# Ledger of designs, part 40: designed miniproteins, single chains

Each design is a single chain, and the fold is of that chain. pLDDT is the mean over its residues in the fold that is shown.

## One batch from the design tools (miniprotein)

Design m1367
Fold by ESMFold2-Fast:
Formats: structure tokens, C-alpha cells, sequence
Structure m1367 (fold): chain A 115 residues (1-115)
């Protein structure tokens, strides 16, 4: 895969992950149950994102990108744990942190590509 194709794949996966996180947060705010299908969609979006992010971290050899990927993995684990435990406040906090870190990673990738 070319760097251009990898960046395009990463951006698409990041936007999909942000959409699925927003869907989960909107349901929590509405007091609606999160379905197994929605949990599966979130996990599938996250795995596609993580694969592309790791490949970009390796290709760009950036400690900043690598650190952001590690923080995103931690935030996602917190979100999964909160959803499984029915902890709405923890889920909101983890979901917001995850969305913020994904947005920061998108910005960091754009900055690294301009060097």
C-alpha cells in the first residue's frame, strides 16, 4: 500500500470510528440500551482504525503518533469496560477522551505529512 492509500484508509477509518462513538454517546444520553450489533460495529470500526494507525505510526516513525495510538488504545478499553458495566458517566468520559484523541491523531498525521 502506498503512503497516500494508507493515509486515505486511516482518515476513512477515523471518521467511521468517530461516527460509531457518537452513536454510542447519543444512545447513552437518550437513556437507550446499546445493542450487541452497535457494540460489534464500534469494535469493527475501532479495529480498522487501529490497524491503519499502527501502520502509519511505523511508516512515519513518529514517537508522537505512537504515543497517541497507545492513549487511544487505553481510552477504547475504558469505553468497552464502562459499556459492559453499565457505567454511563465512565462511558461518557471515555467516549469523549477517545473522540478527542482520535481528532488529535488526525491533526498529528496531517502535521507529519507536511514536514
Amino acid sequence: MSLEELVARFRAAAQELLREVKRIMDKIDAGEPITDEEKKRLDEAYQRFLDAARELAEALNSPRIRELVEKIEEAYQKLQDAIENGDKDAARKAGFELASLVTELLQAIDEELQK
Scores: mean pLDDT 87

Design m1368
Fold by ESMFold2-Fast:
Structure m1368 (fold): chain A 58 residues (1-58)
Amino acid sequence: MVEVKVTFKDMPVDENVKKVLESLGGKVISTTEEEALVEMPKEKIEDLKALPIVESVE
């Protein structure tokens, strides 16, 4: 598991975003109005970046 900062196109993180993250084996650790800290399998980071709801991953 790795922790990454994610900016979603629709912030703050809602239930739909959490459901999508869970489908990739990830979870939200914390969220603000601007970004979320999420825990993901490293192998799924590319899939996360490709999601249409994601603006950026740092």
Scores: mean pLDDT 78

Design m1369
Fold by ESMFold2-Fast:
Structure m1369 (fold): chain A 82 residues (1-82)
Amino acid sequence: IAEEMARVLTKVAEMLQQGKLSPEQAVQLGTKEISEIAKSAGLEIPEEVIREIAEEAVRMAQAGASPEEIFKRVLERLKEVL
């Protein structure tokens, strides 16, 4: 489950880097998609925590981090919360 969430958020970060989403849109989309995955898996993760992880992924993307680097960091954060 954490790997699925990390993949989705990395894809959102890539869309931001490609100019398809604004930073605000990326945080909103990432938060929504991760919340839906968590709910479907029966996991209770506070939306604020999910948003913080999405915000970190967006900041990394804006700083020019690679998709692999973003995936790794997001996966670490999700494993700490799950």
Scores: mean pLDDT 80

Design m1370
Fold by ESMFold2-Fast:
Structure m1370 (fold): chain A 66 residues (1-66)
Amino acid sequence: LDPATEARLRAVAEGLAQVWGVDPEKVYEALRKVLRGEMTVEEAAKEAGIPESDVRFAVRALRAAA
């Protein structure tokens, strides 16, 4: 990912982690893997411990900004 997308990804991951009370690094890695095509939205939601709808929304927003 380019540096601007990486910075946005980190900010989104920290925000979601705070809302759901989960590890921000788990959210960051899960979203990054979805963006790279290495993981599905469903798998990322399970790994990060957040709703699929939030993963799907975040990935769409990050792809639109890239």
Scores: mean pLDDT 82

Design m1371
Fold by ESMFold2-Fast:
Structure m1371 (fold): chain A 62 residues (1-62)
Amino acid sequence: GLIELQRQLEEENTSLREKRLRASAQNIRTLKERGELSDEIVDRIGKLTGIDPEEILKEAEK
């Protein structure tokens, strides 16, 4: 029914969010390696992806 369709859509959105989080974390790692990491860049990535900047930083420190 409708609830099952909503749940499936939410699960798919979560999967896409996880992919964006991992890609963002990789970008942060690359910027840190280059010495180009700044709070402004992290904030911009968070705004573009809709993910909390601190969550991205935490994932990048794995």
Scores: mean pLDDT 77

Design m1372
Fold by ESMFold2-Fast:
Structure m1372 (fold): chain A 65 residues (1-65)
Amino acid sequence: SAKEKFAKDLARAAVILYERGETEQARELLKRAAKSDPSNEKLVQAAKYAETDPEKAAELAREYV
C-alpha cells in the first residue's frame, strides 16, 4: 500500500541517518514513518525509543525495513 511504502521509505532513510550519526534527523524521519503507518507495532515502538534510546530505535527500524 502507499502508506506502507512511504513509511518504509522514511524508516530506511532514518536507518541511513543513524548509521551516519545524524541522530536528530533520524528521529524526526522515524516519527514521520510511525505517523504514516501507526498500526505497525515495531515502527511505533521505534519512534517511542527515538528520544530515550537511539540505539534501540535504530535496531527496531532495521527490523521493520
Scores: mean pLDDT 84

Design m1373
Fold by ESMFold2-Fast:
Structure m1373 (fold): chain A 82 residues (1-82)
Amino acid sequence: SSELEKLKKASDLLSQINKAINDKDDDKAIKYLKKLFEEAKKMSKEYQDFIFEAARRIAKNFNNEKLIKEIEKLEKKYKEEE
């Protein structure tokens, strides 16, 4: 599929993460976050970095320590898979 289709999926997942955090559903936010990282692996390095940074900004904006820690864990796992 095109990069635009991948970006749309990533955008939809970022929106779902944002909604889950607003609803105080950390487990749902983490579930969508894991899906987001799986989709990001299929994209170019440039778009991967953009998506990871967007996820970090959302987590920090809501000061959600659980989500911040999960992002750090997933980024470490991603680096180990390279």
Scores: mean pLDDT 78

Design m1374
Fold by ESMFold2-Fast:
Structure m1374 (fold): chain A 90 residues (1-90)
Amino acid sequence: SSEERAAELMGRAAYLLAREALGLPPEEAERLAELLKQHVLDILRTQPKSTAVAAVQRYGDGLAALAAEKDPEVAKEVEKLGKEAVEIAS
């Protein structure tokens, strides 16, 4: 579904941030990615669409901002994944 695809992209953004910007081990990055993926999937399934899409955009913006503090190139990739997730969820 579009919700599952959007959640998957948000999980990938979190993984990229954790691994390439924050330098976290793969197992910790995978755990954080899965947590965000499940949370995004839950809000897309349970909240009104406009509310859920706005939340996905806020999470995407937050991940990109955190990445930008460490690595502007990683931030661009994180932002791209977040924007794709918002577009798919919309």
Scores: mean pLDDT 89

Design m1375
Fold by ESMFold2-Fast:
Structure m1375 (fold): chain A 66 residues (1-66)
Amino acid sequence: SELEKLRKELLELIEKQNMHPDVREAVEKLYDRALRDPSLVPEAIRTLRQAIEQLKDTPNPAKSPP
């Protein structure tokens, strides 16, 4: 599903960028809520896509080479 695909992609980016554990927890909670409430699925997809785009466009000072 699109929701699962976006969740996995975002979690991979979070792991690669060594982001705070709370960020991963927020993503998992968003995914779980959408699975339990279908009315939240479109909003969850939009939110996950936006987060992925933001992480790809934002510089990562912790992992960027000097």
Scores: mean pLDDT 74

Design m1376
Fold by ESMFold2-Fast:
Structure m1376 (fold): chain A 94 residues (1-94)
Amino acid sequence: SGPATEEELKHAAEVAPGLIEALLAELRKRGEDVEALLELTEEFEKLPLEELERRIRELLARYASTSDPAERAELTRELLALHVALERRVVELA
């Protein structure tokens, strides 16, 4: 229930790659713009770890509070991009 530790994030990065690939494949099947998502990921990779974690927490809170399907779709894209950027940052720090 506290903020994620570096070890917890490292463990998540080790188990998450297959899940991320499966999610990207599912988004492509649904006609989502995966290329735009990857460009967003590259921008987030420039951010420090603490900022990535903060943005993920903020967007998760917004996702939990919204009932708008369009807002949920946008938040899901941003969350996925942030999660991929966080995973890559944690792997680089390992």
Scores: mean pLDDT 69

Design m1377
Fold by ESMFold2-Fast:
Structure m1377 (fold): chain A 65 residues (1-65)
Amino acid sequence: SSMEEEAAKIANEVFTEKGIVARIEVRDGTLYVYLGASPEEKEEIKKKIEERLKKAGVKVKLVVL
């Protein structure tokens, strides 16, 4: 869906701005982020993606693994 494409775009923009490499999968209204980082770093990235998704009106669940 277009919402899933927008979610993936937002996640990739955050990764680029933070200088990180992560894998993503969008499935059944959920954005999965696979990131090799500490729990603290994962929480920071999760909050940043979540904030941008909310601001853009993109209604997906976010899971950082």
Scores: mean pLDDT 85

Design m1378
Fold by ESMFold2-Fast:
Structure m1378 (fold): chain A 75 residues (1-75)
Amino acid sequence: MIEEEIRADSARLLPSLAEKAKQGDPAALSVALFAAGITGDYQGALDILRAYLPKAPADKQPDLEKLIAAIEKRI
């Protein structure tokens, strides 16, 4: 099924995207969060967001903190 294939592909790509996101790449962050959401890897998503937060523009930090809090509620 397409859903299972997307989940499997997301799991394979997530480590590389996560490393780029943790280095401050906003494009990699968006894709890594999408992949983590599909795979249900909320802990991975939190680790990426927490590592990215101090590298984010100040005007984007409140949105990222809100997203972190929303994910924490689902764990």
Scores: mean pLDDT 73

Design m1379
Fold by ESMFold2-Fast:
Structure m1379 (fold): chain A 100 residues (1-100)
Amino acid sequence: MSVEELEKEVKELLEKNPDLDPLIKGLLLFFLQMAKSYEEDGQEEMKELYIEMTKIAIESVKKGKSAAEVLEEIIKYGEEKNAPQSIIDELRKMLEKVKE
């Protein structure tokens, strides 16, 4: 999937899910922006990581999963793919706030 195709899918998801948790909405937009940034910098592995995390989030939302479940799926994928620890730590902080 190209970053352009991903952007279209994110926009369609947000339009079809106006009641989507603002945290997940912000996370999807952040991941999309990071994928674009890494594409421009030629950092293919980081671009692919953010594309796949975004796709996992989109599919989880389409399956009606909660914000907490969406974050848990993304964290699991990130840990399996050795995402930077700073990103995993930030996602875990978001998960803690959602589980309040």
Scores: mean pLDDT 83

Design m1380
Fold by ESMFold2-Fast:
Formats: sequence, structure tokens, C-alpha cells
Structure m1380 (fold): chain A 112 residues (1-112)
Amino acid sequence: LEEELKKLVELLKDKDEEVRIKAIEELKELAKSHPELVTKVALEPLVEILKDKSEHPLVRAKAIEALKELAKSHKEEVLKVAKEALEEVAEDESEPYFVRGLAKNLLKYLEE
């Protein structure tokens, strides 16, 4: 499992957008059954995707969805690592409305 997670983290940097999306979706699914290990291996890489303004909006939206899944069990760790990036995205009026909406929703959840 840890080797599988490390491979998925490598795929987050793949040149193909579809491969990056699929890797994030698989990390999100694994976060449901193995949240501790996914948080350890993938939390910071997922936040880096969110921070990358050159990344496709759909890939960044998928990263927020994966972070939300981790937040269900590892709320404090996600808050600590992702809060600043989520606040920047939520406040940036140049961001697509759906990405900002996802960032605002997750930030609200983390601050409850």
C-alpha cells in the first residue's frame, strides 16, 4: 500500500492532466480506508497542487476534494498544512467560481 501511494504521488506530476486527475481520485478513495497513511504521504503534495496557479482548475478542484476527504479524519493536520493556500484561493477573485467555492466550503469545515 505505501509503495502504491508513493507511485500515485509521483503521478501527481505527470505531464498528462488526465493522469494527474486519476491519481488524485485514487488518493481520495484510499483516504477513505487508509486516511493516516494517505495524510502522511500525500497531504503536502495535494496542497502544492492547490497552490500551483499554473495547474488546470479541474486538477486543483480535485485536490480540494481529496483534502476534504482527509479532513474528515485528520482535520487538524489538514487545517495546519492547507489553511493558508485555501484562504488565498478563496479570496482570489480571478479564480474560477467553482474552485473558490470548494476552497470556501473546505475552509468553513476546517474552522468549525
Scores: mean pLDDT 86

Design m1381
Fold by ESMFold2-Fast:
Structure m1381 (fold): chain A 55 residues (1-55)
Amino acid sequence: SKETFVDEKGNVYEVVAEGDVVTITNLDTGHTIEFKNVDYEKLIKLLEEEGFKKL
């Protein structure tokens, strides 16, 4: 699955889930963070708690 989020400072991120891997990419800088063996729904809740909002 693929979703787009914005943080509290206005940075836009793409979140992609493939199998047991979730990749978060900052669309302005191209910087990527990879999470393995993470529950997608729990990761989304953590992002929302950190001020990220789904676009």
Scores: mean pLDDT 80

Design m1382
Fold by ESMFold2-Fast:
Structure m1382 (fold): chain A 78 residues (1-78)
Amino acid sequence: MSHAQQILQQIQELAQQTGLSVNQAKFVFGSALSGGKQAAADTLRRLAAQQGITLSDQQVQQAADQAVQLAQQAQSMP
């Protein structure tokens, strides 16, 4: 309950920071869960390009790091 709500809240913050939709931020999070930082960064760049959003390499790296941290939090639950 509380942990899942924290993950969802942080996904919403990721969407706000990048200009992506919440659903797109969920895809970035899912990519981090399956393929780590590189997969998250690749998904983020693809989705940003589809929306015409320009992200710097620094913004992509920061968002990918955040997604990996969220993935680690989700995986640490027994």
Scores: mean pLDDT 79

Design m1383
Fold by ESMFold2-Fast:
Structure m1383 (fold): chain A 69 residues (1-69)
Amino acid sequence: SEVAKKQALIADLKAGKVSSEQAIADLEKEKAKRGSYSPLEQVVLGLLTAIASNNTDRIAELEKELKAL
């Protein structure tokens, strides 16, 4: 599922296997094709920026939203 792929991406980011900058850049390319973010993409973008900013409370909140999708 698409949600499972995004959860795997977040796990790889936390493990240092993928940079937040690269993940954000890839997400921005998808946005450029559609003109807007989907709800799933907005949650993922929020998670990427929260991880980059080490905002632990925001990460926990957005991970719950991702699981609810």
Scores: mean pLDDT 75

Design m1384
Fold by ESMFold2-Fast:
Structure m1384 (fold): chain A 78 residues (1-78)
Amino acid sequence: MIPEDLSPAAREAAAFALDYVDSHKEILSKLTEEERDAFEERLVGAARFIAQSRGDPLTPEEEARLRALVREKLDEIH
């Protein structure tokens, strides 16, 4: 669930990341632990770039929440 207290840019970045996991869960569920960690970092990086491109960079707290949400979602599909 995307936290409602995030900025609009952070919420959009989180939605992008979580929707990506949901849309590709059949492929992502087959990743090894190492591949999953690498993918998490890549996806969080992409979300960070989206927020920055909109002029509202993620705060450290928002990035930490986004990373936790992506990790939790990846764990759920395994």
Scores: mean pLDDT 78

Design m1385
Fold by ESMFold2-Fast:
Structure m1385 (fold): chain A 85 residues (1-85)
Amino acid sequence: SAEEQVRELEERYRQLGLETYERLLAAKTEEEAREILREAAEELLEIYLEYKKVKGEEVTEEELKQMREALAAAEEEALALLKAA
C-alpha cells in the first residue's frame, strides 16, 4: 500500500541520517566529509522524489533545481559546522 511505501521511505530516511552521521565521525579529511555529504544529499533527494511519487504529487524541474541548490548550500553549512566542532 501507499502507507507501507511511505513507512519504508521514512525508515530509509532514518537510516540515511544515522549512517551519514557515523561516516562523518569516521572521516579523516575534508575531502572524505564532502563526499559523504554529497552522497547523503543525493540519496535524500531520491527518497524525497519517491515520497512525492507515492503521494501522487508532481515535482517540477524548477522545484528540483531549487531543491538541489538548497541541498548544496546545506552541504557547505554542514561541512563548516563539522570544521568548527
Scores: mean pLDDT 84

Design m1386
Fold by ESMFold2-Fast:
Structure m1386 (fold): chain A 85 residues (1-85)
Amino acid sequence: MEDIERLIELVREGKFDEAMKLAAELIKQGVDPETLIREALERGELAAVHVIRGVKNLLDLGISPEEILKMSAEEADRLGARRVL
């Protein structure tokens, strides 16, 4: 999926806000977070896995994809995106 390659590129460039927003947008469009995690793992991109898991953690807490799209990565981290990492 071309979207996963873009997400990985954003993470490699340190653009965590943009990477988080892309992950939230893909999930809003119906992409399963576990599928995104698997594709990042298959590529050995652990930092991208970390970002996707963070978005999944926020969704599991009841935060909508629309709300995640308005957050910074720092704000998401404070709300529990990194709680399980």
Scores: mean pLDDT 76

Design m1387
Fold by ESMFold2-Fast:
Structure m1387 (fold): chain A 98 residues (1-98)
Amino acid sequence: LTPEILALGDEIEDLLDIAFDLRDDYGDTETYSIIVRGVNRIGVAVNDGDLEAAQQAVDDLRRRLEERKPTLNPKAQSLVDDALDELDDLRVAAGKVV
């Protein structure tokens, strides 16, 4: 594994930790599922060396989280905001690997 791939893995881990908090602390299995599926799509695109697909997967996940956010309680909304911030870092990290 390259240092760039390890750094990307760290960004993915941070995003998944937010998804686990949404599931475990708030019972929000729908937002958890959205994040997990989005992260898997990003990972597949990165492994395939497809930067365009990786960026589209990040943008798609961001859109789904923004659409979901208004339906959540304020603490869960704060976790979604943290996830949106992590997606910006993930988009940059994916560009360094692909």
Scores: mean pLDDT 81

Design m1388
Fold by ESMFold2-Fast:
Structure m1388 (fold): chain A 83 residues (1-83)
Amino acid sequence: SSATRRQIMVEAEVGLAEIQLSVIKNSNASLKDKIRQLERMIERLKELLEQLRKDPTVDESVIERVEEMIEEAEKMKKELEEE
């Protein structure tokens, strides 16, 4: 169903974000490059969140998952900026 496809897409995006967080954390990139990568990921997730909020068939739990991932990325960015 279309709802199932959307859930799979969101899970794929969240999974990609989790992989990106791990890659950023373990990479030899500069702090500035890591912050830039986090900013791009946050922008992508916020765009996804806006799209999901415009869809009345999307379950609130799906929206919450994306919001939680944005919060995790923003926390990591803040920690790197404070270093």
Scores: mean pLDDT 81

Design m1389
Fold by ESMFold2-Fast:
Structure m1389 (fold): chain A 74 residues (1-74)
Amino acid sequence: RREEIRERLYRAVYELVLENGGSLKGITLRDIAERAGLSLGSLYRLPKSEIAATITAAAIEAVGDQIEIEGSVK
């Protein structure tokens, strides 16, 4: 299956969201594909549900990590 594309997508989203202060705002699918070393065409060979699930999972993980750093509360 296209697990290599999924793994690259996950890592790219995680890195971009961390660099963007825990937000997906301003990050496009093209930015994600470029960071992952993929064309948009290659990315869209995955089902839309798989793309959305992978992006969401990576973004939630990155946002959680970013919020914990900023929170620094007891």
Scores: mean pLDDT 74

Design m1390
Fold by ESMFold2-Fast:
Structure m1390 (fold): chain A 92 residues (1-92)
Amino acid sequence: MVRELLREAGVTNEEAIEAVEKAVEAILAGDEEAARKAAAEAAEAIREYLRREHPDDPEAQAAVEDMEANPEAATEQILAQAKQMAELLKKS
């Protein structure tokens, strides 16, 4: 699920995928602080990946600019997605 959702978003960077998986694991362990930190790391990794690998993609660059203007919102979005993935894993 986590890897599949990230690949659908165009993220193939293993470091970004691992950071999101770490956030999901922290949520499953009940460690909200660790989950937030992992989500922030994942957001940063995704932002740098898009900046480097898709410099000529206006949608990717708009996403990078939005994440730079509001990094807290980007972290909250990643955290929300990780929480949804954790719930799916609990119900499987």
Scores: mean pLDDT 73

Design m1391
Fold by ESMFold2-Fast:
Structure m1391 (fold): chain A 76 residues (1-76)
Amino acid sequence: MTRQQDIDAITNMLQRLGVPQSQAIQVSNQIVDYIENGDYDTAIQILRDTLQRQGVPQDQIDRAIRSLRGYIQSRQ
């Protein structure tokens, strides 16, 4: 899979949760960078912090984090 496909997938997820497109793209690039560097904890923290700042309900944040963890595991 390409880096761009990974960025697009995370960007789409963030936009569905109410994150504006420009911010979703920036955050997705950061998350993918940390995943590629093996810093999974920081990638998960960035996702959590972004969604909390957007006022996303905790149950939806937990679901998004589980999706990201599943994605990370599929890359190992």
Scores: mean pLDDT 83

Design m1392
Fold by ESMFold2-Fast:
Structure m1392 (fold): chain A 100 residues (1-100)
Amino acid sequence: KLAEIFERILEARLNMPSAQALAESQALASEVADLIAEIEEEVLAEVEARGLTPAEEMALFVERLKEYGAEKAVLELLDATMSKGPLNETALEFRKLLEK
């Protein structure tokens, strides 16, 4: 789930993101909340039907984000996170997929 990916990105930084960083990420995430809800069921159905790995699930989320034109908002969220410290491995992988 895209919201879950955002959660995991923030959790990896949740060794200690500042309260300010969390507030900014929350504001950006709200802009795509409706799209996240739409994408969630479709991605989960594909994961179940095709037996996708976590990496393939992430790639499918990226494809759906680009299809809905939400990749810019997600990149802005990740870039805002990077300005406050380094991204974890999962966040870096997700960001690389978004840039393609």
Scores: mean pLDDT 62

Design m1393
Fold by ESMFold2-Fast:
Structure m1393 (fold): chain A 68 residues (1-68)
Amino acid sequence: MLSPEEQELLEEIRRRLREAGASDEQVDAIVGNLESVIRHLREVKKLPLEEVLEIAERMTRQIVRHLE
């Protein structure tokens, strides 16, 4: 299961994507993909939580830049 910190980050990412002009459908697809990446990094790669959150933040910045 995702931690509360990971869940809060995904909700924050959802908000930022909407502010960048993404449609609800795009937001759901992007957040779903990011959740899958977070789970892979945590469960398969076994990275520390802080590093997983940092990677998700960098990916979000790149996605927002693409929407601009």
Scores: mean pLDDT 80

Design m1394
Fold by ESMFold2-Fast:
Structure m1394 (fold): chain A 62 residues (1-62)
Amino acid sequence: MKKIKHTKTDLTVEQVKKMAEGRKKNLKDEEIEIEIEEGPDHYRVTLYSKKTKEIAIYDVKK
């Protein structure tokens, strides 16, 4: 069963990517896919962990 967490954040897209990279370093076998979609007033950053099957979505303000 996929776990989905949706969070609005004041972080930039680059900061969200750094969080994902930091997590990957701490959990040596975790594979994280990053997808970025541009919306009218925000960027949606989707992080998918292949190991845990978890999805985290971050809405980043423009």
Scores: mean pLDDT 68

Design m1395
Fold by ESMFold2-Fast:
Structure m1395 (fold): chain A 80 residues (1-80)
Amino acid sequence: DKADAVGEVGQVITDGVNRGLILPSGDLFHKISEASGVGSAQEIRDVADLLKEMVDAKAPADEIYDAVMSKLDEIISKAK
């Protein structure tokens, strides 16, 4: 379900912020809200999968942030 996928993204981001792997920013939460409104359940789940992959790879926090923001922008752009 799309609601379940949105919940998964929110949980992964909350865990990432609490672990210092993701910087909490208004821009990030705004784009998550936009992508959740226009994206499919699969597209939102892909964001959660990307986050988990980068965390497992021990990617720098700035690289994780940039990759997530880029993926969210892709989802929003496809919905135009």
Scores: mean pLDDT 74

Design m1396
Fold by ESMFold2-Fast:
Structure m1396 (fold): chain A 69 residues (1-69)
Amino acid sequence: SRLPSYKELKAFLQSLKDGVYSLEELKELAKKHGLDPEAVLASILFASKLGDVEVKFTKEGVEIIKKTF
């Protein structure tokens, strides 16, 4: 329903281990953190542009590698 604040997004990303996540797995993890799943996906891409996280879309899912957290 709303975009997460940078603080909420950072806390969420810090809770994740580096690795490959399915899109649905990321959405469910976002829900458990009280975040809008669709908004979290957009915010992860924004964080990737800032250099905070590296995001790669693969046939297996979404690979997340933390850089500055």
Scores: mean pLDDT 76

Design m1397
Fold by ESMFold2-Fast:
Structure m1397 (fold): chain A 69 residues (1-69)
Amino acid sequence: TVDVRPELDAAARALAVGERGEVRVTVSGVTYTYTLERSVEDGREVVHITTRATVDGRTFTAAPETVEL
């Protein structure tokens, strides 16, 4: 199993506060598109991550997740 976390962490840290970025990773024929948005909440830097999976021409979107930096 390929862990994509290091790529997401690096991409998130490269963003300025209020900036949005995108990371695409293909694993076993499934393309995952991660949309990252960096913000400040309660004095802490966080990243909002929206994950989309595309397989066989179909796209599925997960609920946004928030990760503290």
Scores: mean pLDDT 78

Design m1398
Fold by ESMFold2-Fast:
Structure m1398 (fold): chain A 90 residues (1-90)
Amino acid sequence: VARDTVDAIVNSDLVSAGRYFDTLDSYQQIIDFIQQGYDAGIHPDVLATLVQYRLKRLGHVDTADKIRQMILDKSPVSDLIKLIQDTQRS
């Protein structure tokens, strides 16, 4: 699923990417997507927008906004993962 989302983004098919992203219904799948997105060199604006959109859909609006800003600031993936994990615990 995360790989399918990354491949759709690389092909500039944001509609298909959004559909695959709607199947990311767990924190682990979102973490995997962030990791694979960084590894694939996806543009920070695209990655930030998609992660923010999905986290808001899961009800984590404050985390979504923080993750978006961290991606735009090119924060380490480990910091992004930690924030998502901390949100899951709460």
Scores: mean pLDDT 71

Design m1399
Fold by ESMFold2-Fast:
Formats: structure tokens, sequence, C-alpha cells
Structure m1399 (fold): chain A 64 residues (1-64)
């Protein structure tokens, strides 16, 4: 989903670890949208990025 790519870009802009970002992109490339959304939420939570966390959590709920 375009929304997952937007959240990944926001994580990169906020200084997320490149390896963590690459892992999430790999999940999207494999079509694993739920796993990607969960990993975005967990990374945003660790970084204190509440807005990104809330958006990722909404996507997780939609994909369940």
Amino acid sequence: KEKLEELIEKLEEAGADPRSVENIRYLLDQGKELAAAVNIALLARRMGLQEIYDEALKLVKELL
C-alpha cells in the first residue's frame, strides 16, 4: 500500500536505522504487508514517533 511507503519515508526522515528500514522494505517486496506494518509500528514506538505508530497500528488492524 502507498500508505506503508509513506510511513517508511517518515521513519527514514526521522533517522531510523538503515538496516531496520531495509528489513521493512524487504517485507513489502515479498508482499508481507501485515508484517511490514507491524515492524513499522514497533520501530516508531522505539523511536517515540507516536503519530507514525498510531497510523501503523491502524493499518495493522485493517490488515487483520
Scores: mean pLDDT 83

Design m1400
Fold by ESMFold2-Fast:
Structure m1400 (fold): chain A 63 residues (1-63)
Amino acid sequence: GHEANRAGTAAAVAQPMTNEQGRRLAELLSKIPDGELTPEQVREAALEAGLSEEGAEAAARAA
């Protein structure tokens, strides 16, 4: 069908993470080896905690 393109206008859906997502992210980050906390590991932990790609990238930048 012609109605295949609804991708777009999702840039505004990346809300700040909830307190629960932040707590889960902190728990996942605590499992990362001491001294090897990289932005990529923070990004993956954030995605696993349920954050969007934009939220995960923001968390990685903050690390």
Scores: mean pLDDT 67

Design m1401
Fold by ESMFold2-Fast:
Structure m1401 (fold): chain A 52 residues (1-52)
Amino acid sequence: KQVEAIVNEAKAGLESGRYTSKEEVNALYTRYNAEVGRVQANAAVDEAKALF
C-alpha cells in the first residue's frame, strides 16, 4: 500500500516536470529504491504478523 503511494508520487513528480535534471532524477531513484525496499519488507512483515 505505501509502496503504491511512493510509486505514484514519483511518477507524478516526473511527469509534471518537477525533476528536470538527471542528477535530481538519480537522487530520487536512489531514495526511492531505499525507501521502497524498506517499506516493502516492513509491509510484508506487518501483513504476516497481522495474520498471526
Scores: mean pLDDT 64

Design m1402
Fold by ESMFold2-Fast:
Structure m1402 (fold): chain A 101 residues (1-101)
Amino acid sequence: GMAELEALKKELEKLKKELEEWIEELKKKMEKGEVTLEEAIGVLLRAIGAEIDLERLKEKLKKIELSKEEKEELEKLIEEIEKLIEELKKLAKEAMEKVEE
C-alpha cells in the first residue's frame, strides 16, 4: 500500500544520504593523508552492507503495485544508490592502496 511505499522511499533516501556522507568523509580524510588501513577496510565493509540492504529493498519493492511514474522515480533512485556504492567501494580500495605505499 501507500504506507509501505513511503517507508521504502524513506529507507532508500536514508541509504543514499549515508553513502554520500561516507564518500565525502573518506575523500576529506584521503586528501589529508589521515586514512588508516582499518578505516579503509571499515568503509569497504559499509559499502558491502549497503549493497545487501539495497538488494533487500529491491526485493520488497517487487511486492508493491506501482504506477509507471512511481516505478521510474524509484528505479532512478536505486540507480543513483548503486553508483554511490560503486564509488564508495572504489574510494575504499584506493585508500587501502595509498596506506600500503
Scores: mean pLDDT 86

